Designed miniproteins, single chains, continued (3). Designs and how they scored, part 90

Each design is a single chain, and the fold is of that chain. pLDDT is the mean over its residues in the fold that is shown.

## One batch from the design tools (miniprotein)

Design m11307
Fold by ESMFold2-Fast:
Structure m11307 (fold): chain A 60 residues (1-60)
Amino acid sequence: GPELERLAEEIERLLVKALLSGKISVEEAQKLGKQVREAYEKGDKEKLEEIKRQVEELLE
């Protein structure tokens, strides 16, 4: 639904920011991106929120 789509898009933006700022490698970004896609496809809001927290912590 729209809420999960927005959450996934927000996480993807945070992943790009982390990659461009050198906070994660390309390999880690690919791994996290795969987890975001899998969680979105399954409707796993809890997993998406967990990934969001992990990426936000990397940016602080």
Scores: mean pLDDT 85

Design m11308
Fold by ESMFold2-Fast:
Structure m11308 (fold): chain A 57 residues (1-57)
Amino acid sequence: MKINEDELEKILREKAGVTDEEFELRRRYEQAVRDGMSPEEIEKLRKELEEALKKQR
């Protein structure tokens, strides 16, 4: 199915079950991509998200 704002939020809510930090990083990353923020900001958020995911094991 197509990705709507509601669908994206649902995915983020499922991720929220892990940690608040991961949820915030995931939300910021997705929002930055949606808003078309600079590649530098997107890359920074992506690295933070990947670090948080690695902590999960």
Scores: mean pLDDT 67

Design m11309
Fold by ESMFold2-Fast:
Structure m11309 (fold): chain A 67 residues (1-67)
Amino acid sequence: GPLTEEEVERILASAREVLASGDRVLLLVARHELEEALKIAEEQGNEKMAERLREMLREVDAALAAL
């Protein structure tokens, strides 16, 4: 189904908590969830959602690279 604003906010909030934790396994899970959500946002043409998801994905990737 379509990606909702509520689901995006939940995903982003979860990713922020995971970033604070520094847990590698949780960061990998968050990366996967963000990648899947980004694919749907891009397919929907929702540039605002896609930009927010890309920004969070960059932060998660940076955190993983720093571990």
Scores: mean pLDDT 86

Design m11310
Fold by ESMFold2-Fast:
Structure m11310 (fold): chain A 60 residues (1-60)
Amino acid sequence: SKRAQILQVTREMTAEAIRGTGEIFDQELAGKISKEEADKRMRELSRRLQAELAARLAAV
């Protein structure tokens, strides 16, 4: 069903957001990037994931 496809997309996108956020925080905690760079990468990740979610939902 369309609802099942939407829920699956939501689950996959949520997992991708958690993974991407974790990678950025790991880099910050390791001192490899500044807090400001981490904040920038978080904004870029959010923008990318929002666009991908919109595209995937439009395909359902």
Scores: mean pLDDT 88

Design m11311
Fold by ESMFold2-Fast:
Structure m11311 (fold): chain A 62 residues (1-62)
Amino acid sequence: SASFWKAEEWERRRAEVADASEEERAELYARLAAQVRADAIDPETLRRVGALAELEAERAAA
């Protein structure tokens, strides 16, 4: 299924995390971990971690 608005939002999130420093990446993962421990996961945090993980996987495959 083609979702033009979803692709645009995904690209925006990728751009937001693409230039993140190692410390900023660690902070984002730490935020998700804290939310998991609190059983109160923010969907936006989860999506940003997903975008970051995808970028890191692409870099590892290159």
Scores: mean pLDDT 73

Design m11312
Fold by ESMFold2-Fast:
Structure m11312 (fold): chain A 77 residues (1-77)
Amino acid sequence: GSALEALKEAKEKVKEAEKLSEDPKKLEEAKKLAEEAREIIETLMSRTPVTPELEELKERIEEVLEKIKKKEEELKK
Protein backbone atom coordinates (compact mmCIF):
# COMPACT_ATOMS: atom_id res chain seq x y z
CA GLY A 1 0.00 0.00 0.00
CA SER A 2 0.92 3.67 0.23
CA ALA A 3 2.96 3.20 3.43
CA LEU A 4 5.03 0.39 1.89
CA GLU A 5 5.66 2.52 -1.21
CA ALA A 6 6.77 5.45 0.99
CA LEU A 7 9.12 3.15 2.94
CA LYS A 8 10.65 1.86 -0.33
CA GLU A 9 11.12 5.45 -1.60
CA ALA A 10 12.79 6.46 1.68
CA LYS A 11 15.15 3.44 1.52
CA GLU A 12 16.13 4.28 -2.07
CA LYS A 13 16.69 7.96 -1.20
CA VAL A 14 18.85 7.06 1.84
CA LYS A 15 20.98 4.67 -0.24
CA GLU A 16 21.48 7.29 -2.98
CA ALA A 17 22.23 10.05 -0.44
CA GLU A 18 24.87 7.83 1.22
CA LYS A 19 26.47 7.21 -2.20
CA LEU A 20 26.40 10.89 -3.24
CA SER A 21 27.76 12.04 0.15
CA GLU A 22 31.15 10.55 -0.85
CA ASP A 23 31.50 13.16 -3.64
CA PRO A 24 32.21 16.76 -2.46
CA LYS A 25 30.60 18.11 -5.67
CA LYS A 26 27.31 16.29 -4.94
CA LEU A 27 26.81 17.21 -1.26
CA GLU A 28 23.83 19.50 -2.01
CA GLU A 29 22.09 16.72 -4.00
CA ALA A 30 22.88 14.19 -1.23
CA LYS A 31 21.48 16.57 1.41
CA LYS A 32 18.24 17.07 -0.56
CA LEU A 33 17.71 13.30 -0.89
CA ALA A 34 18.46 12.71 2.81
CA GLU A 35 16.06 15.50 3.85
CA GLU A 36 13.33 14.05 1.58
CA ALA A 37 13.91 10.60 3.15
CA ARG A 38 13.73 12.15 6.64
CA GLU A 39 10.35 13.75 5.82
CA ILE A 40 8.98 10.40 4.59
CA ILE A 41 10.24 8.52 7.68
CA GLU A 42 8.94 11.18 10.11
CA THR A 43 5.51 10.98 8.45
CA LEU A 44 5.50 7.17 8.67
CA MET A 45 6.64 7.20 12.33
CA SER A 46 3.82 9.62 13.24
CA ARG A 47 1.16 7.35 11.66
CA THR A 48 2.43 3.77 12.21
CA PRO A 49 4.10 1.75 14.99
CA VAL A 50 7.85 2.38 15.08
CA THR A 51 9.62 -0.71 13.70
CA PRO A 52 13.34 -1.61 13.91
CA GLU A 53 13.54 -0.92 10.15
CA LEU A 54 12.21 2.63 10.62
CA GLU A 55 14.64 3.24 13.50
CA GLU A 56 17.56 1.97 11.37
CA LEU A 57 16.57 4.25 8.46
CA LYS A 58 16.23 7.23 10.82
CA GLU A 59 19.74 6.58 12.18
CA ARG A 60 21.18 6.25 8.65
CA ILE A 61 19.51 9.52 7.61
CA GLU A 62 20.90 11.34 10.68
CA GLU A 63 24.39 9.89 10.08
CA VAL A 64 24.48 10.89 6.39
CA LEU A 65 23.13 14.39 7.14
CA GLU A 66 25.77 14.89 9.87
CA LYS A 67 28.49 13.68 7.46
CA ILE A 68 27.25 16.11 4.77
CA LYS A 69 27.13 19.00 7.26
CA LYS A 70 30.72 18.34 8.36
CA LYS A 71 31.94 18.14 4.74
CA GLU A 72 30.05 21.34 3.77
CA GLU A 73 31.63 23.19 6.73
CA GLU A 74 35.11 21.97 5.68
CA LEU A 75 34.52 23.10 2.05
CA LYS A 76 33.49 26.64 3.17
CA LYS A 77 36.97 27.19 4.65
Scores: mean pLDDT 81

Design m11313
Fold by ESMFold2-Fast:
Structure m11313 (fold): chain A 68 residues (1-68)
Amino acid sequence: MEEEIEKIAEELIKKYGLDESKFEALKKELKETAEAFKKGLGLNDEEALKVAKLVMEIDLEAEKKKKE
């Protein structure tokens, strides 16, 4: 799970042009979001991480759209 979180965080930083200083915060948010979905919905690590990634991408897309 940790290695997958790191890969997703790196992907999101590159995709959305985020500052590298956000990398640790992004990893933390992905982990906390995935753990919340595991606890709330009974998802496994793979499913929870996919949902966490989707939620993070939605938030980043929404922030980008607000500037347009």
Scores: mean pLDDT 78

Design m11314
Fold by ESMFold2-Fast:
Structure m11314 (fold): chain A 74 residues (1-74)
Amino acid sequence: MLSEEEQALEEIRRLAEEALEALRAGDYEKFRAYVNRMKAVVHRHAERYGISEEVQARLRELGREFRERAEEIA
């Protein structure tokens, strides 16, 4: 079984890929929906389990990569 942290990170990665695909298709409304869903996953995990320094670092890295890839598409 995956840890709660790994499950949350995997879900965020999946949503990020779906968001980028929507952005490539020019579907900005769908892109925004996926971004909001990623934020909800982070909030839910933090509320239930807290967020460790290690998970915070990984989330910052995923967010940076996501923003860079989104900027390249836009």
Scores: mean pLDDT 81

Design m11315
Fold by ESMFold2-Fast:
Structure m11315 (fold): chain A 64 residues (1-64)
Amino acid sequence: SVAEKVQKIVDEYLPKLKAVKSPREQEALIAEMKEELKKAGATQEQVDEVNKKLLEAGIAPLKL
């Protein structure tokens, strides 16, 4: 399902985003994650849930 694809993307990218040292590297990973979410067919509601998790980790929200 789309929800399973979205969860896999979060599971792969969230640890990477937490591990990056520079804001520029974080921005590049965010852009990559954003493209993967688009490819998965993520809905705006699913993107909003991802953004909630990103904000809880201190990471800027995605715009799709």
Scores: mean pLDDT 80

Design m11316
Fold by ESMFold2-Fast:
Structure m11316 (fold): chain A 69 residues (1-69)
Amino acid sequence: STLNQIQTMLNSGENIDEILKQLEALKDDHPEEVEVLAEQLLLSGEKRALPILDDLGVKALKEAVDKVT
């Protein structure tokens, strides 16, 4: 799967720009998996993962509000 390919690239430390591009493309359809991968990038020192995590945080908050209202 595309997510498995991204994990492989992340583990190798190669193609960070491609990883970020793929995460941005997948964040709407696979938010939980993208969050895990973006957090791994951030912990590895890639601050460009922050905007992806911010977008996912907004989506998670909206989903939580919709469940209780």
Scores: mean pLDDT 75

Design m11317
Fold by ESMFold2-Fast:
Structure m11317 (fold): chain A 86 residues (1-86)
Amino acid sequence: EREKLTEEAIKRLKDAAEKYEKQGNKVAADTLKRAIDIIEKRGIASPEAVDTFIKAAEYEAKGDLSKAASYFTAGQLILVGDEIER
């Protein structure tokens, strides 16, 4: 069910981005939109990768750019693992 997991991942990230956008937090929303673009390009994402990208957006929203960057990088690395593992 790889396609369904990817669709669920994109939906969760879109829902989170919409919530941040409604809160006026464009930077956090843009971080999640970047994650969506990466997932759409790769065609795979685990729930762990999604949770990690959401954490990156949470830290971005708090102004902790260092932690935001670390979580965004971690999310990308998890996504590479997801791609290798199917």
Scores: mean pLDDT 80

Design m11318
Fold by ESMFold2-Fast:
Structure m11318 (fold): chain A 80 residues (1-80)
Amino acid sequence: MTEEQIERAVEVFRESLLEAGMPEEKAEEVAERVRERLMRHKGTASPAEAALWVATAAMEAGVPHEQASAIAQRVAEVLS
């Protein structure tokens, strides 16, 4: 994946967390953790692995499994 794809994916993730009712400060923190992981693994990670990381981060932050899965799918589409 490219740095530009990661930045777009992180923006989509942050917006999705805000839509799910997460406070802005927490959404930014969670999105930044995912950005760091994606940037570290941009040469090796697949979109599917990235989607799993997004789903896990959202769920750990309190997003229900169904919503977290939908968010991860949107992010995977940006990274493909």
Scores: mean pLDDT 84

Design m11319
Fold by ESMFold2-Fast:
Structure m11319 (fold): chain A 82 residues (1-82)
Amino acid sequence: MAKLVINTTFKEVNASKTVVLEFKNVEEAVEHAKEMLEQSGFEKVEETEDKIVYKKKEGDTEYTVEIIVKGDTVEVNLTATK
């Protein structure tokens, strides 16, 4: 089974949240993460074998999400920058 780890960091308030979901394989975890981000208005700006980057801008805030594949673990890291 593959593990999807979603990390959200709010640097302006020094807070973080982690959510873990389990999938049958890495491909299903990656596709779920992509669908979630695209439904939330994020645009894909970079894609390599091990890393996919999505971005979204709202006002003066830029949200960056990195999807990183590490064996059977898929990490989704969201960072907000002002």
Scores: mean pLDDT 78

Design m11320
Fold by ESMFold2-Fast:
Structure m11320 (fold): chain A 92 residues (1-92)
Amino acid sequence: MMQDFRDTLRRMATLPADARRRAITDVVMRLRQVVDDDTLSRLTSALRQLLSPDPAVVQAAIDTVVATVSTLSSSNQATILQIFRDTVQRYS
């Protein structure tokens, strides 16, 4: 499960800058329906860091998203993974 998140987020981080920005916006909009405001705020902040030109910042952002998602229910984890997969596929 967590490796699937890392693989999907790494693919998202390799999208061209414009597609990556749109993908992050779409993910955040869909996550709003699934998670509470505190979780959404943490995920949004981390996802925005995927736009960084610094690979260390991007890696830390992936780690933060995975750590945050790992605290959620298995049902929410599955839903969020599907949101990420659908979004990456749409913008690839």
Scores: mean pLDDT 86

Design m11321
Fold by ESMFold2-Fast:
Structure m11321 (fold): chain A 85 residues (1-85)
Amino acid sequence: GEKIAKEGIADGEAGVKLGEEAIKVAETKEGLIKAIAAALLGAGAIFLGELAEKLGEKEEGKKAKELGEKAIKLAKEALKKGEAA
């Protein structure tokens, strides 16, 4: 479970970073690509977090899920801002 938990956390952190960057340039093609990437990384982090929790890595799995949910929220905000532009 440890490797899966670490991968989920890393994907979640990368997704959050891309989501924040996507919000800054939301009205551009780069912003759209970053928002999509943030959403995909966030979804992956949630999936890996759930697997890690089932394998006994409950705290690290929960952290991966929380980061993934944050990445998806940032991606959605970037997409809404892009639509408004």
Scores: mean pLDDT 83

Design m11322
Fold by ESMFold2-Fast:
Structure m11322 (fold): chain A 57 residues (1-57)
Amino acid sequence: MKFELVDVKGLSYEEFVEIVRKYGETIVEALKAGASPEEIEKLRKVLDEIGKQFAEE
């Protein structure tokens, strides 16, 4: 599954946690499947951006 940056402004905490969990599982799955370091970095970058958007004031 390809990670996409989502608008987290309107998300509930529960919805946000679910998205983060799914993305984390996808990263682990991709790593086990032999995804390139570049692909893993892209997935982690998207997850980081999502977390930053939700955590920002």
Scores: mean pLDDT 70

Design m11323
Fold by ESMFold2-Fast:
Structure m11323 (fold): chain A 88 residues (1-88)
Amino acid sequence: MLKEKALELVEKALELWETDPELAKKLLEEAEELIRKLVEEGIDPKELIELLKEIYEKILKALGIKVKVEEGKNTATGLPAPKITVLE
């Protein structure tokens, strides 16, 4: 199923993001292409929203990890000026 394939590609991309960001980017691009095909085939809006929500949650988790790492690494000579509240 195209929906499952898109989600699987996103999961693999996020897992590989730390070790192989170029490959991760390629997998995300493949997932985007599958999502476009689903839209073209007239996917149910509920199914599309559910898929996008799950993708969003996985991306948000990955971004959260990256933000936390950058925040922890902000000990370089040029300290960051912006103030941010860590929620999760």
Scores: mean pLDDT 63

Design m11324
Fold by ESMFold2-Fast:
Structure m11324 (fold): chain A 90 residues (1-90)
Amino acid sequence: SEGEEKYEEAEKLAKEAVEYAKKAGEAALAGDLETALEYARKAEELAKEAGELAKKSGDEKKAKELLEKTVREMQEALAPAAEKIEALLA
């Protein structure tokens, strides 16, 4: 179905968003803040696209669950870098 296809595409974009968040975290831990910001922006863009496609799937509950999962996984990917980023800004 069209809704299922849109949701599958949203899941794919959500996975890419998490991958870019991991790359952002790795770059931040390495001290490459410019690359970290570029990857973080790409992750945000992909997460927004995933959210829009998930909403278009017609299943609001499933879309919300995908968005919550994606945000959590992105936060988990960035968590090891958060302390380092705060230390660099202090």
Scores: mean pLDDT 82

Design m11325
Fold by ESMFold2-Fast:
Structure m11325 (fold): chain A 51 residues (1-51)
Amino acid sequence: DKKLKEILEEILKVKPLSIDDDFYDKGGNGKLLDKLIKRVKEEFGKTFPVK
């Protein structure tokens, strides 16, 4: 979860972030979502585990 939080902060360029923060509320969009999914698959070996 700390790793996931860091990935989210890096992709959204927003901090501080709470793990309860909504991706789209923090300026996420389809392109950033694609980057997030790719980073999460690379780091955790699966599609992104966050709603």
Scores: mean pLDDT 65

Design m11326
Fold by ESMFold2-Fast:
Structure m11326 (fold): chain A 64 residues (1-64)
Amino acid sequence: SEIEKKKKEIKEEKEKILKTIEKEKEEALKENEEDEEKRKLIEEIAESFKAMVDSIEKLELKKL
């Protein structure tokens, strides 16, 4: 069904975005090995992005 197809597309897109967030977080942490405060901020920002992605997924699923 179209609904099932859209649900799959939403999940696949979410996984791609999450992988991008994780990669960017790891690279940023590597560049800031000596700055503990900046590393904590980077992790907090990454968690905020992940939370936003979850919120968007829930909103898109509600439209179906």
Scores: mean pLDDT 83

Design m11327
Fold by ESMFold2-Fast:
Structure m11327 (fold): chain A 90 residues (1-90)
Amino acid sequence: MLRDDDREALEAVAELLEEAKKAAEEGDTQKATLLLVAAMLLASLSTHPAAPRILELIKKAAEALEEGDLEKAVEYLEEAKRLAEEALEE
C-alpha cells in the first residue's frame, strides 16, 4: 500500500497531467507548461518506484511542447498519467 503522502501526490499529479493534456490539445502551451511544472514538483517529492519514470515522461512532454510537437506531448502526458493511475491502484 502507498503512503498517504505518496497517494495524495500521485492523485494530484494525475489530475494536473489530465489538465495539461487538455490545455495542450487546445493549443494553450503556456497553461500546459505551468501545469507540467506543478506536476514535476509533486512527482519529484514522491518516493514511489514509478515516480522517476513519471517525472521523465513529464520532462519529455514539456520538451515536446517547446518544440511545438503537440501530438507527441499528448502521448507522453497520457503515458505519465497512466503510470500515476497504476501506482494509485496498488
Scores: mean pLDDT 81

Design m11328
Fold by ESMFold2-Fast:
Structure m11328 (fold): chain A 62 residues (1-62)
Amino acid sequence: MEYEATVVGDRPGFSSDGTVYRKGDVVRLTDVRVTEDGFLLGRDAAGNRVVLSAEDVELRAV
């Protein structure tokens, strides 16, 4: 399932390709899961691993 992830807090997100996601940024992710330690993990359209702070992200199914 595909999700639109919007960064709404001040903690940056990181992609395995070196991209940094900041407050106001939106990324489309697949293979989304949330960890007990507060990370939101997914993959972008290019297949890169993306790590975000779960509490600083709003998810919408697309």
Scores: mean pLDDT 86

Design m11329
Fold by ESMFold2-Fast:
Structure m11329 (fold): chain A 72 residues (1-72)
Amino acid sequence: MKERLEKEIELALELMAAAVHKLIYEKTGDPKAAAEAAEELEEAARLAEELGEEELAEELRREAEEYRKLAA
């Protein structure tokens, strides 16, 4: 349970970081914020997959792809 809890906390932190950078991008249009959001969403997707949250992992990967396009 401790190992799973640690991954759940990491997932929550990555999702919060992504939400912050998404908000920065929405307010400023800064492509660096979009790139940071994409990286955080990809890490969140990896953690979700390790936790067996397959649908969430797919959603997060799709969102990461969109933010990568915005960073280009």
Scores: mean pLDDT 86

Design m11330
Fold by ESMFold2-Fast:
Structure m11330 (fold): chain A 102 residues (1-102)
Amino acid sequence: NPEEEKKNLEELEKETLKLMEELGLPQSLIDAYKNLPLDLQKELSATFIVISETYDDDELKRELAKVFIELALEVQRNPDMSPEEVADMMYERVREIFEKFS
C-alpha cells in the first residue's frame, strides 16, 4: 500500500529528526540529512535507533550521529568509493570517538 508506506516513512523521518534535535546536532547536519536520498535516510535512521538503544551517553550518541551523517555525505559526493573504503573510514572515525570517551 503506497499510502501506508509513505506514512511509515514520514513517521520514521519525524522520529529521526526528533532524536537529532534532542542530541543537539547542528541545523546544517539536520538539513544535510533531509537532502540525502531516501535509501541513505532509512539507513541512517536505523543506525540512530541502534545508537540510541545501545548507549546512555548523549555526547557519545551525538558524536556517533555526526560521523554517520558526514560519512553518508562523503559517499554521496564520492560514489566511486568502494564499500571497503567506506567501512575503513567508518571504523577509523568511530574508533577515534570511542578513544575520546574511554
Scores: mean pLDDT 78

Design m11331
Fold by ESMFold2-Fast:
Structure m11331 (fold): chain A 77 residues (1-77)
Amino acid sequence: SRRERALETLERLLEAGLLSEEELEELRELLERALEEGRVEEAEREVALRVIRRTEGEEKAEELEKKAKEELEKLEK
C-alpha cells in the first residue's frame, strides 16, 4: 500500500543516515497526513528535502538532495 511504501521510505532514509529517529517520527506524521489528501509522492519529496536542509543546512542541500531523491525514487519504483 502507499502508506507502507511511504513508511519504508522513511526507514530507508534512517538506514542511509539521512534521517534521525526523532525526524522519522515527525516525518511519518507528515506522510500519513499526505496520505489522507492523496499527496504521498509530494510528501515524500518534501521529506527528503526537509531532512537534507535540516541536517546539513541549505548550503549543502543541493548536494545531498540528489542522493535523497535517488533513495525515494528507488523505493517509489
Scores: mean pLDDT 64

Design m11332
Fold by ESMFold2-Fast:
Order: structure tokens, then sequence, then C-alpha cells
Structure m11332 (fold): chain A 63 residues (1-63)
């Protein structure tokens, strides 16, 4: 649901801001399962997996 998606993204943002990148990745992967066509989320997830700043790719509104 939209609520589940928003909760996952919010928790991922909190994990990212806390420096817990592993938890942020896991939560974003779950969010992507609910929104498999969300390009911004895919880019943010790939950036985090590569150790890059996800905000550089205009995904600040996701995180």
Amino acid sequence: SDEEYRELVAKAREAYEAGDYETAIELLEKALELRPDHEGLKLALEALKQGKDPTRYGVQKVL
C-alpha cells in the first residue's frame, strides 16, 4: 500500500541519516518491491550499493 511504501522510505531515510547504509539499502529494496517501476528509487538504491551519494542523482525527495 501507499502507507507501507512511505513508511519504508521514511525508515530508510532515518537509517541513511544515522549512517546505517546496510539497513537503508534493505528498506529501499523492500520499497522497490512495492514500486518496481520507480526510477528514482532504483537510482538511489544502486548509488548506495556502490558507496556513492544518492543525493547527487536528484533522489533527495526519495531519501
Scores: mean pLDDT 75

Design m11333
Fold by ESMFold2-Fast:
Structure m11333 (fold): chain A 75 residues (1-75)
Amino acid sequence: MIKQYAEALGTVARSLGASEEVVERLREAVEKSKSFEEIPEKVEEATKDLPEDVKEQIISAARLIQREGLRREER
């Protein structure tokens, strides 16, 4: 499940014009997360050097992934 979210976030970043280095950094940040709660924080660290508009969109996607993952853990 987390690996699929890592791929989804990478696709979002790529569609926003992020470099392959940034896409790989984001996938690694999501995959290294031990829980869905860590995902937005690790993604925020991975995007701190990006333009604000791109960073906000990627962090929003990460927060949606966190909410969906946590909701599914309850079931």
Scores: mean pLDDT 76

Design m11334
Fold by ESMFold2-Fast:
Structure m11334 (fold): chain A 87 residues (1-87)
Amino acid sequence: EAKLAAIRAAVLKYNPDGSDEMTKEQVIKILKSLGFSEEEAKELIEKYRFGRETLNLVELAAMVAEALGIDPADALRAIALARKELR
């Protein structure tokens, strides 16, 4: 519950336009807000981005789930809920 609330808050703060595609810089800020270092965030991003310049919501959910030790479906649901709460 607390982890899912933190994910929603971070996504609302650093992806306020509700975009399906996020820059590396936005994802670093989200992960840092969840308690990860910049180095840890960069390692997670490189694992999931496969050389792409942006990451989608499913990739963000997978990274956050791995980092926090939660179910990726729960992480994706928290991210999707945050986007629906945006205007």
Scores: mean pLDDT 75

Design m11335
Fold by ESMFold2-Fast:
Structure m11335 (fold): chain A 62 residues (1-62)
Amino acid sequence: TKEKVQELIVEGSELMSQGDGEGALKKFQEAADLAEQAGDTKMAEQIRKMGEAMVKHVEQSP
């Protein structure tokens, strides 16, 4: 389960590098949901906060 969470985070990062902020946010949300289902609420919260911050930074920075 942790491996799948990491895979989703990597996919989100790849989408960010391609300029797909919406796709990246979706992948980070899926990773957070999976972590929460696995009982890792702290990891899920960290992933959500990180994804939101990264997407906001890219979308508002030239």
Scores: mean pLDDT 75

Design m11336
Fold by ESMFold2-Fast:
Structure m11336 (fold): chain A 102 residues (1-102)
Amino acid sequence: AEAMARDAERAAEAAAEAAKAGAEAGTAAARAAAGVAAIGAGTAAWLAARAGGGEEARRAAEEAVRAANEAAKAAVAGDAEEGKRKAEEAARAGREAARAAA
């Protein structure tokens, strides 16, 4: 469980960096990529929470997935600032879920 939680935390961090870089690039393709990266971070956190987490880990993972979906919607709509902000929220919630699962 601890190893999976650390892998999920690293995946969430890498996805957050990719999402920020994509959002800052200012192209439609980069914004879409930022949304996809955010969803990946949320999914990784959710899987880690299911592997060894309690209610708090599950709640944080659900919030990560929700924020990731909002980031994807904002990215597709062309709102780079909102997409970046929601991607960062998803990454933070994902890391919280991974820590709670460890």
Scores: mean pLDDT 64

Design m11337
Fold by ESMFold2-Fast:
Structure m11337 (fold): chain A 65 residues (1-65)
Amino acid sequence: MEEEIDREVKIALAEIYHAIGNLDLKKGDKEGAAESYRKAAEIYRDAGFPELAQEMLKKSEEALK
């Protein structure tokens, strides 16, 4: 139960940062978006979702272009 709860909390937090990154991009805040996507990537990686972490890292890099 503890590991499952921690994973669920991490996923929810990563989803929040992903949403913040998307909103920052819509506002034209490329640096803010990149930082939010990087935080989401780190949390997804720690939660055991390396594919989602890589997707967030790609979004972070694309935001700065």
Scores: mean pLDDT 82

Design m11338
Fold by ESMFold2-Fast:
Structure m11338 (fold): chain A 96 residues (1-96)
Amino acid sequence: EAEELREKGREYAREGKFEEAREYYEKALKLYKEEGNKEGEARILADLGKLYILQGKFEEAQEYFEKAEKLYKEIGNTEGLIEVGTEYALALMKKA
C-alpha cells in the first residue's frame, strides 16, 4: 500500500510532475508513520530530498536527507545511511 504510493510518486517525479510526486510521497510517509515503519519513513524522506534536488530546492533537500539519516541511524540501517549520504553528497555538488 505505502510502497505503491511511493512508486506512483517516483513515476510523477520522472515526468517532472513535482507537485503530484510530493503529494504521493506525503501520502506514503503518513501511511508508514501510522504503521510504525521507520525504514519506510526514511526511504520516503530520502525520496522527498531527491525531489527537492530536481526542483533546485537545495535547502529543503538537505532538511529531508538529514531527517532520513536520523531515522536510519535510529534503526541501525548502515546501508540506508550510505545511500542517503551519497545522495546528499551529490546534491551538495550540484548546489556548488
Scores: mean pLDDT 82

Design m11339
Fold by ESMFold2-Fast:
Structure m11339 (fold): chain A 100 residues (1-100)
Amino acid sequence: EEIKKKIDELYNKAVELLTKAATLANQHPELEEARKLIGKAFDALMKARGNPEKAKEYFDEAIKYLEEARKVAERVNPELGKLFDEAIKYVKEIKELYEK
């Protein structure tokens, strides 16, 4: 129960950061690839929550997409890079909670 509350809180924080990152990236046409990767990360996060048995695999997939998006975004806007770094940290924390 407490673990579920922590997962929900971290998930909401990650979603808020990714939504902010997507909004900021939408102001830069050169970040179309980063926006697509954010979409793929959201899809992986949703699949992880819907499939607890495969959650680790989907969280790893989400982290991979976010790290790829960060590399693209960091070249255009360093603030955007920081948003991805924070989102990745929260997703990694969620993954650790699913391993308990």
Scores: mean pLDDT 83

Design m11340
Fold by ESMFold2-Fast:
Structure m11340 (fold): chain A 58 residues (1-58)
Amino acid sequence: GAPLLAHNLGISEEVAREVRRLLEAGRYDEAVALVHSQGHDHVTAEQLRAGLEVDDAL
């Protein structure tokens, strides 16, 4: 869920919730851009997708 994504990326829960929404909608470039805007330029679309898959398994 968004709380795990927020904790793992060091971003706010509100931003993490929006990132998760974009990932679930298949809007990976927008999700990456949002994460990069929070200072995490090293994060890739593949890493965000992998995080979503792990989060859904929990």
Scores: mean pLDDT 70

Design m11341
Fold by ESMFold2-Fast:
Structure m11341 (fold): chain A 62 residues (1-62)
Amino acid sequence: SVEELVVEAMEAWQAGDYRRALELLDKAIEEARKEGNDDLVQTLEAMKARVRARLAAAGLPA
């Protein structure tokens, strides 16, 4: 489910695994789009942007 993917993404983020967090967020965004939940897609894209900003600050590829 989208909720399970978001929880796993948050756990990866807390562990410092930002690449894994992005992979899980991309899967969550895909599922939210299939459900037609545009508000959730927007929220998840904002989370993804935050993770990408953290990767850029760490000098890691996104």
Scores: mean pLDDT 82

Design m11343
Fold by ESMFold2-Fast:
Structure m11343 (fold): chain A 56 residues (1-56)
Amino acid sequence: MEMSVEEAKQATEEAREAFIEALKNGASDEEIKAKGEEYRKAWEAYAKLTGESDLD
């Protein structure tokens, strides 16, 4: 799937927000893990497109 830098950034922000919302709402460990994995993958895709390599 081809993704623009803007699409990758938006996907990362959406995944991050979903992950944080799961944490705030006391979701199950399984849901938190799944949301965290989606966020991590979205960030990795964005970083590859922009050449950034750190998350801190």
Scores: mean pLDDT 76

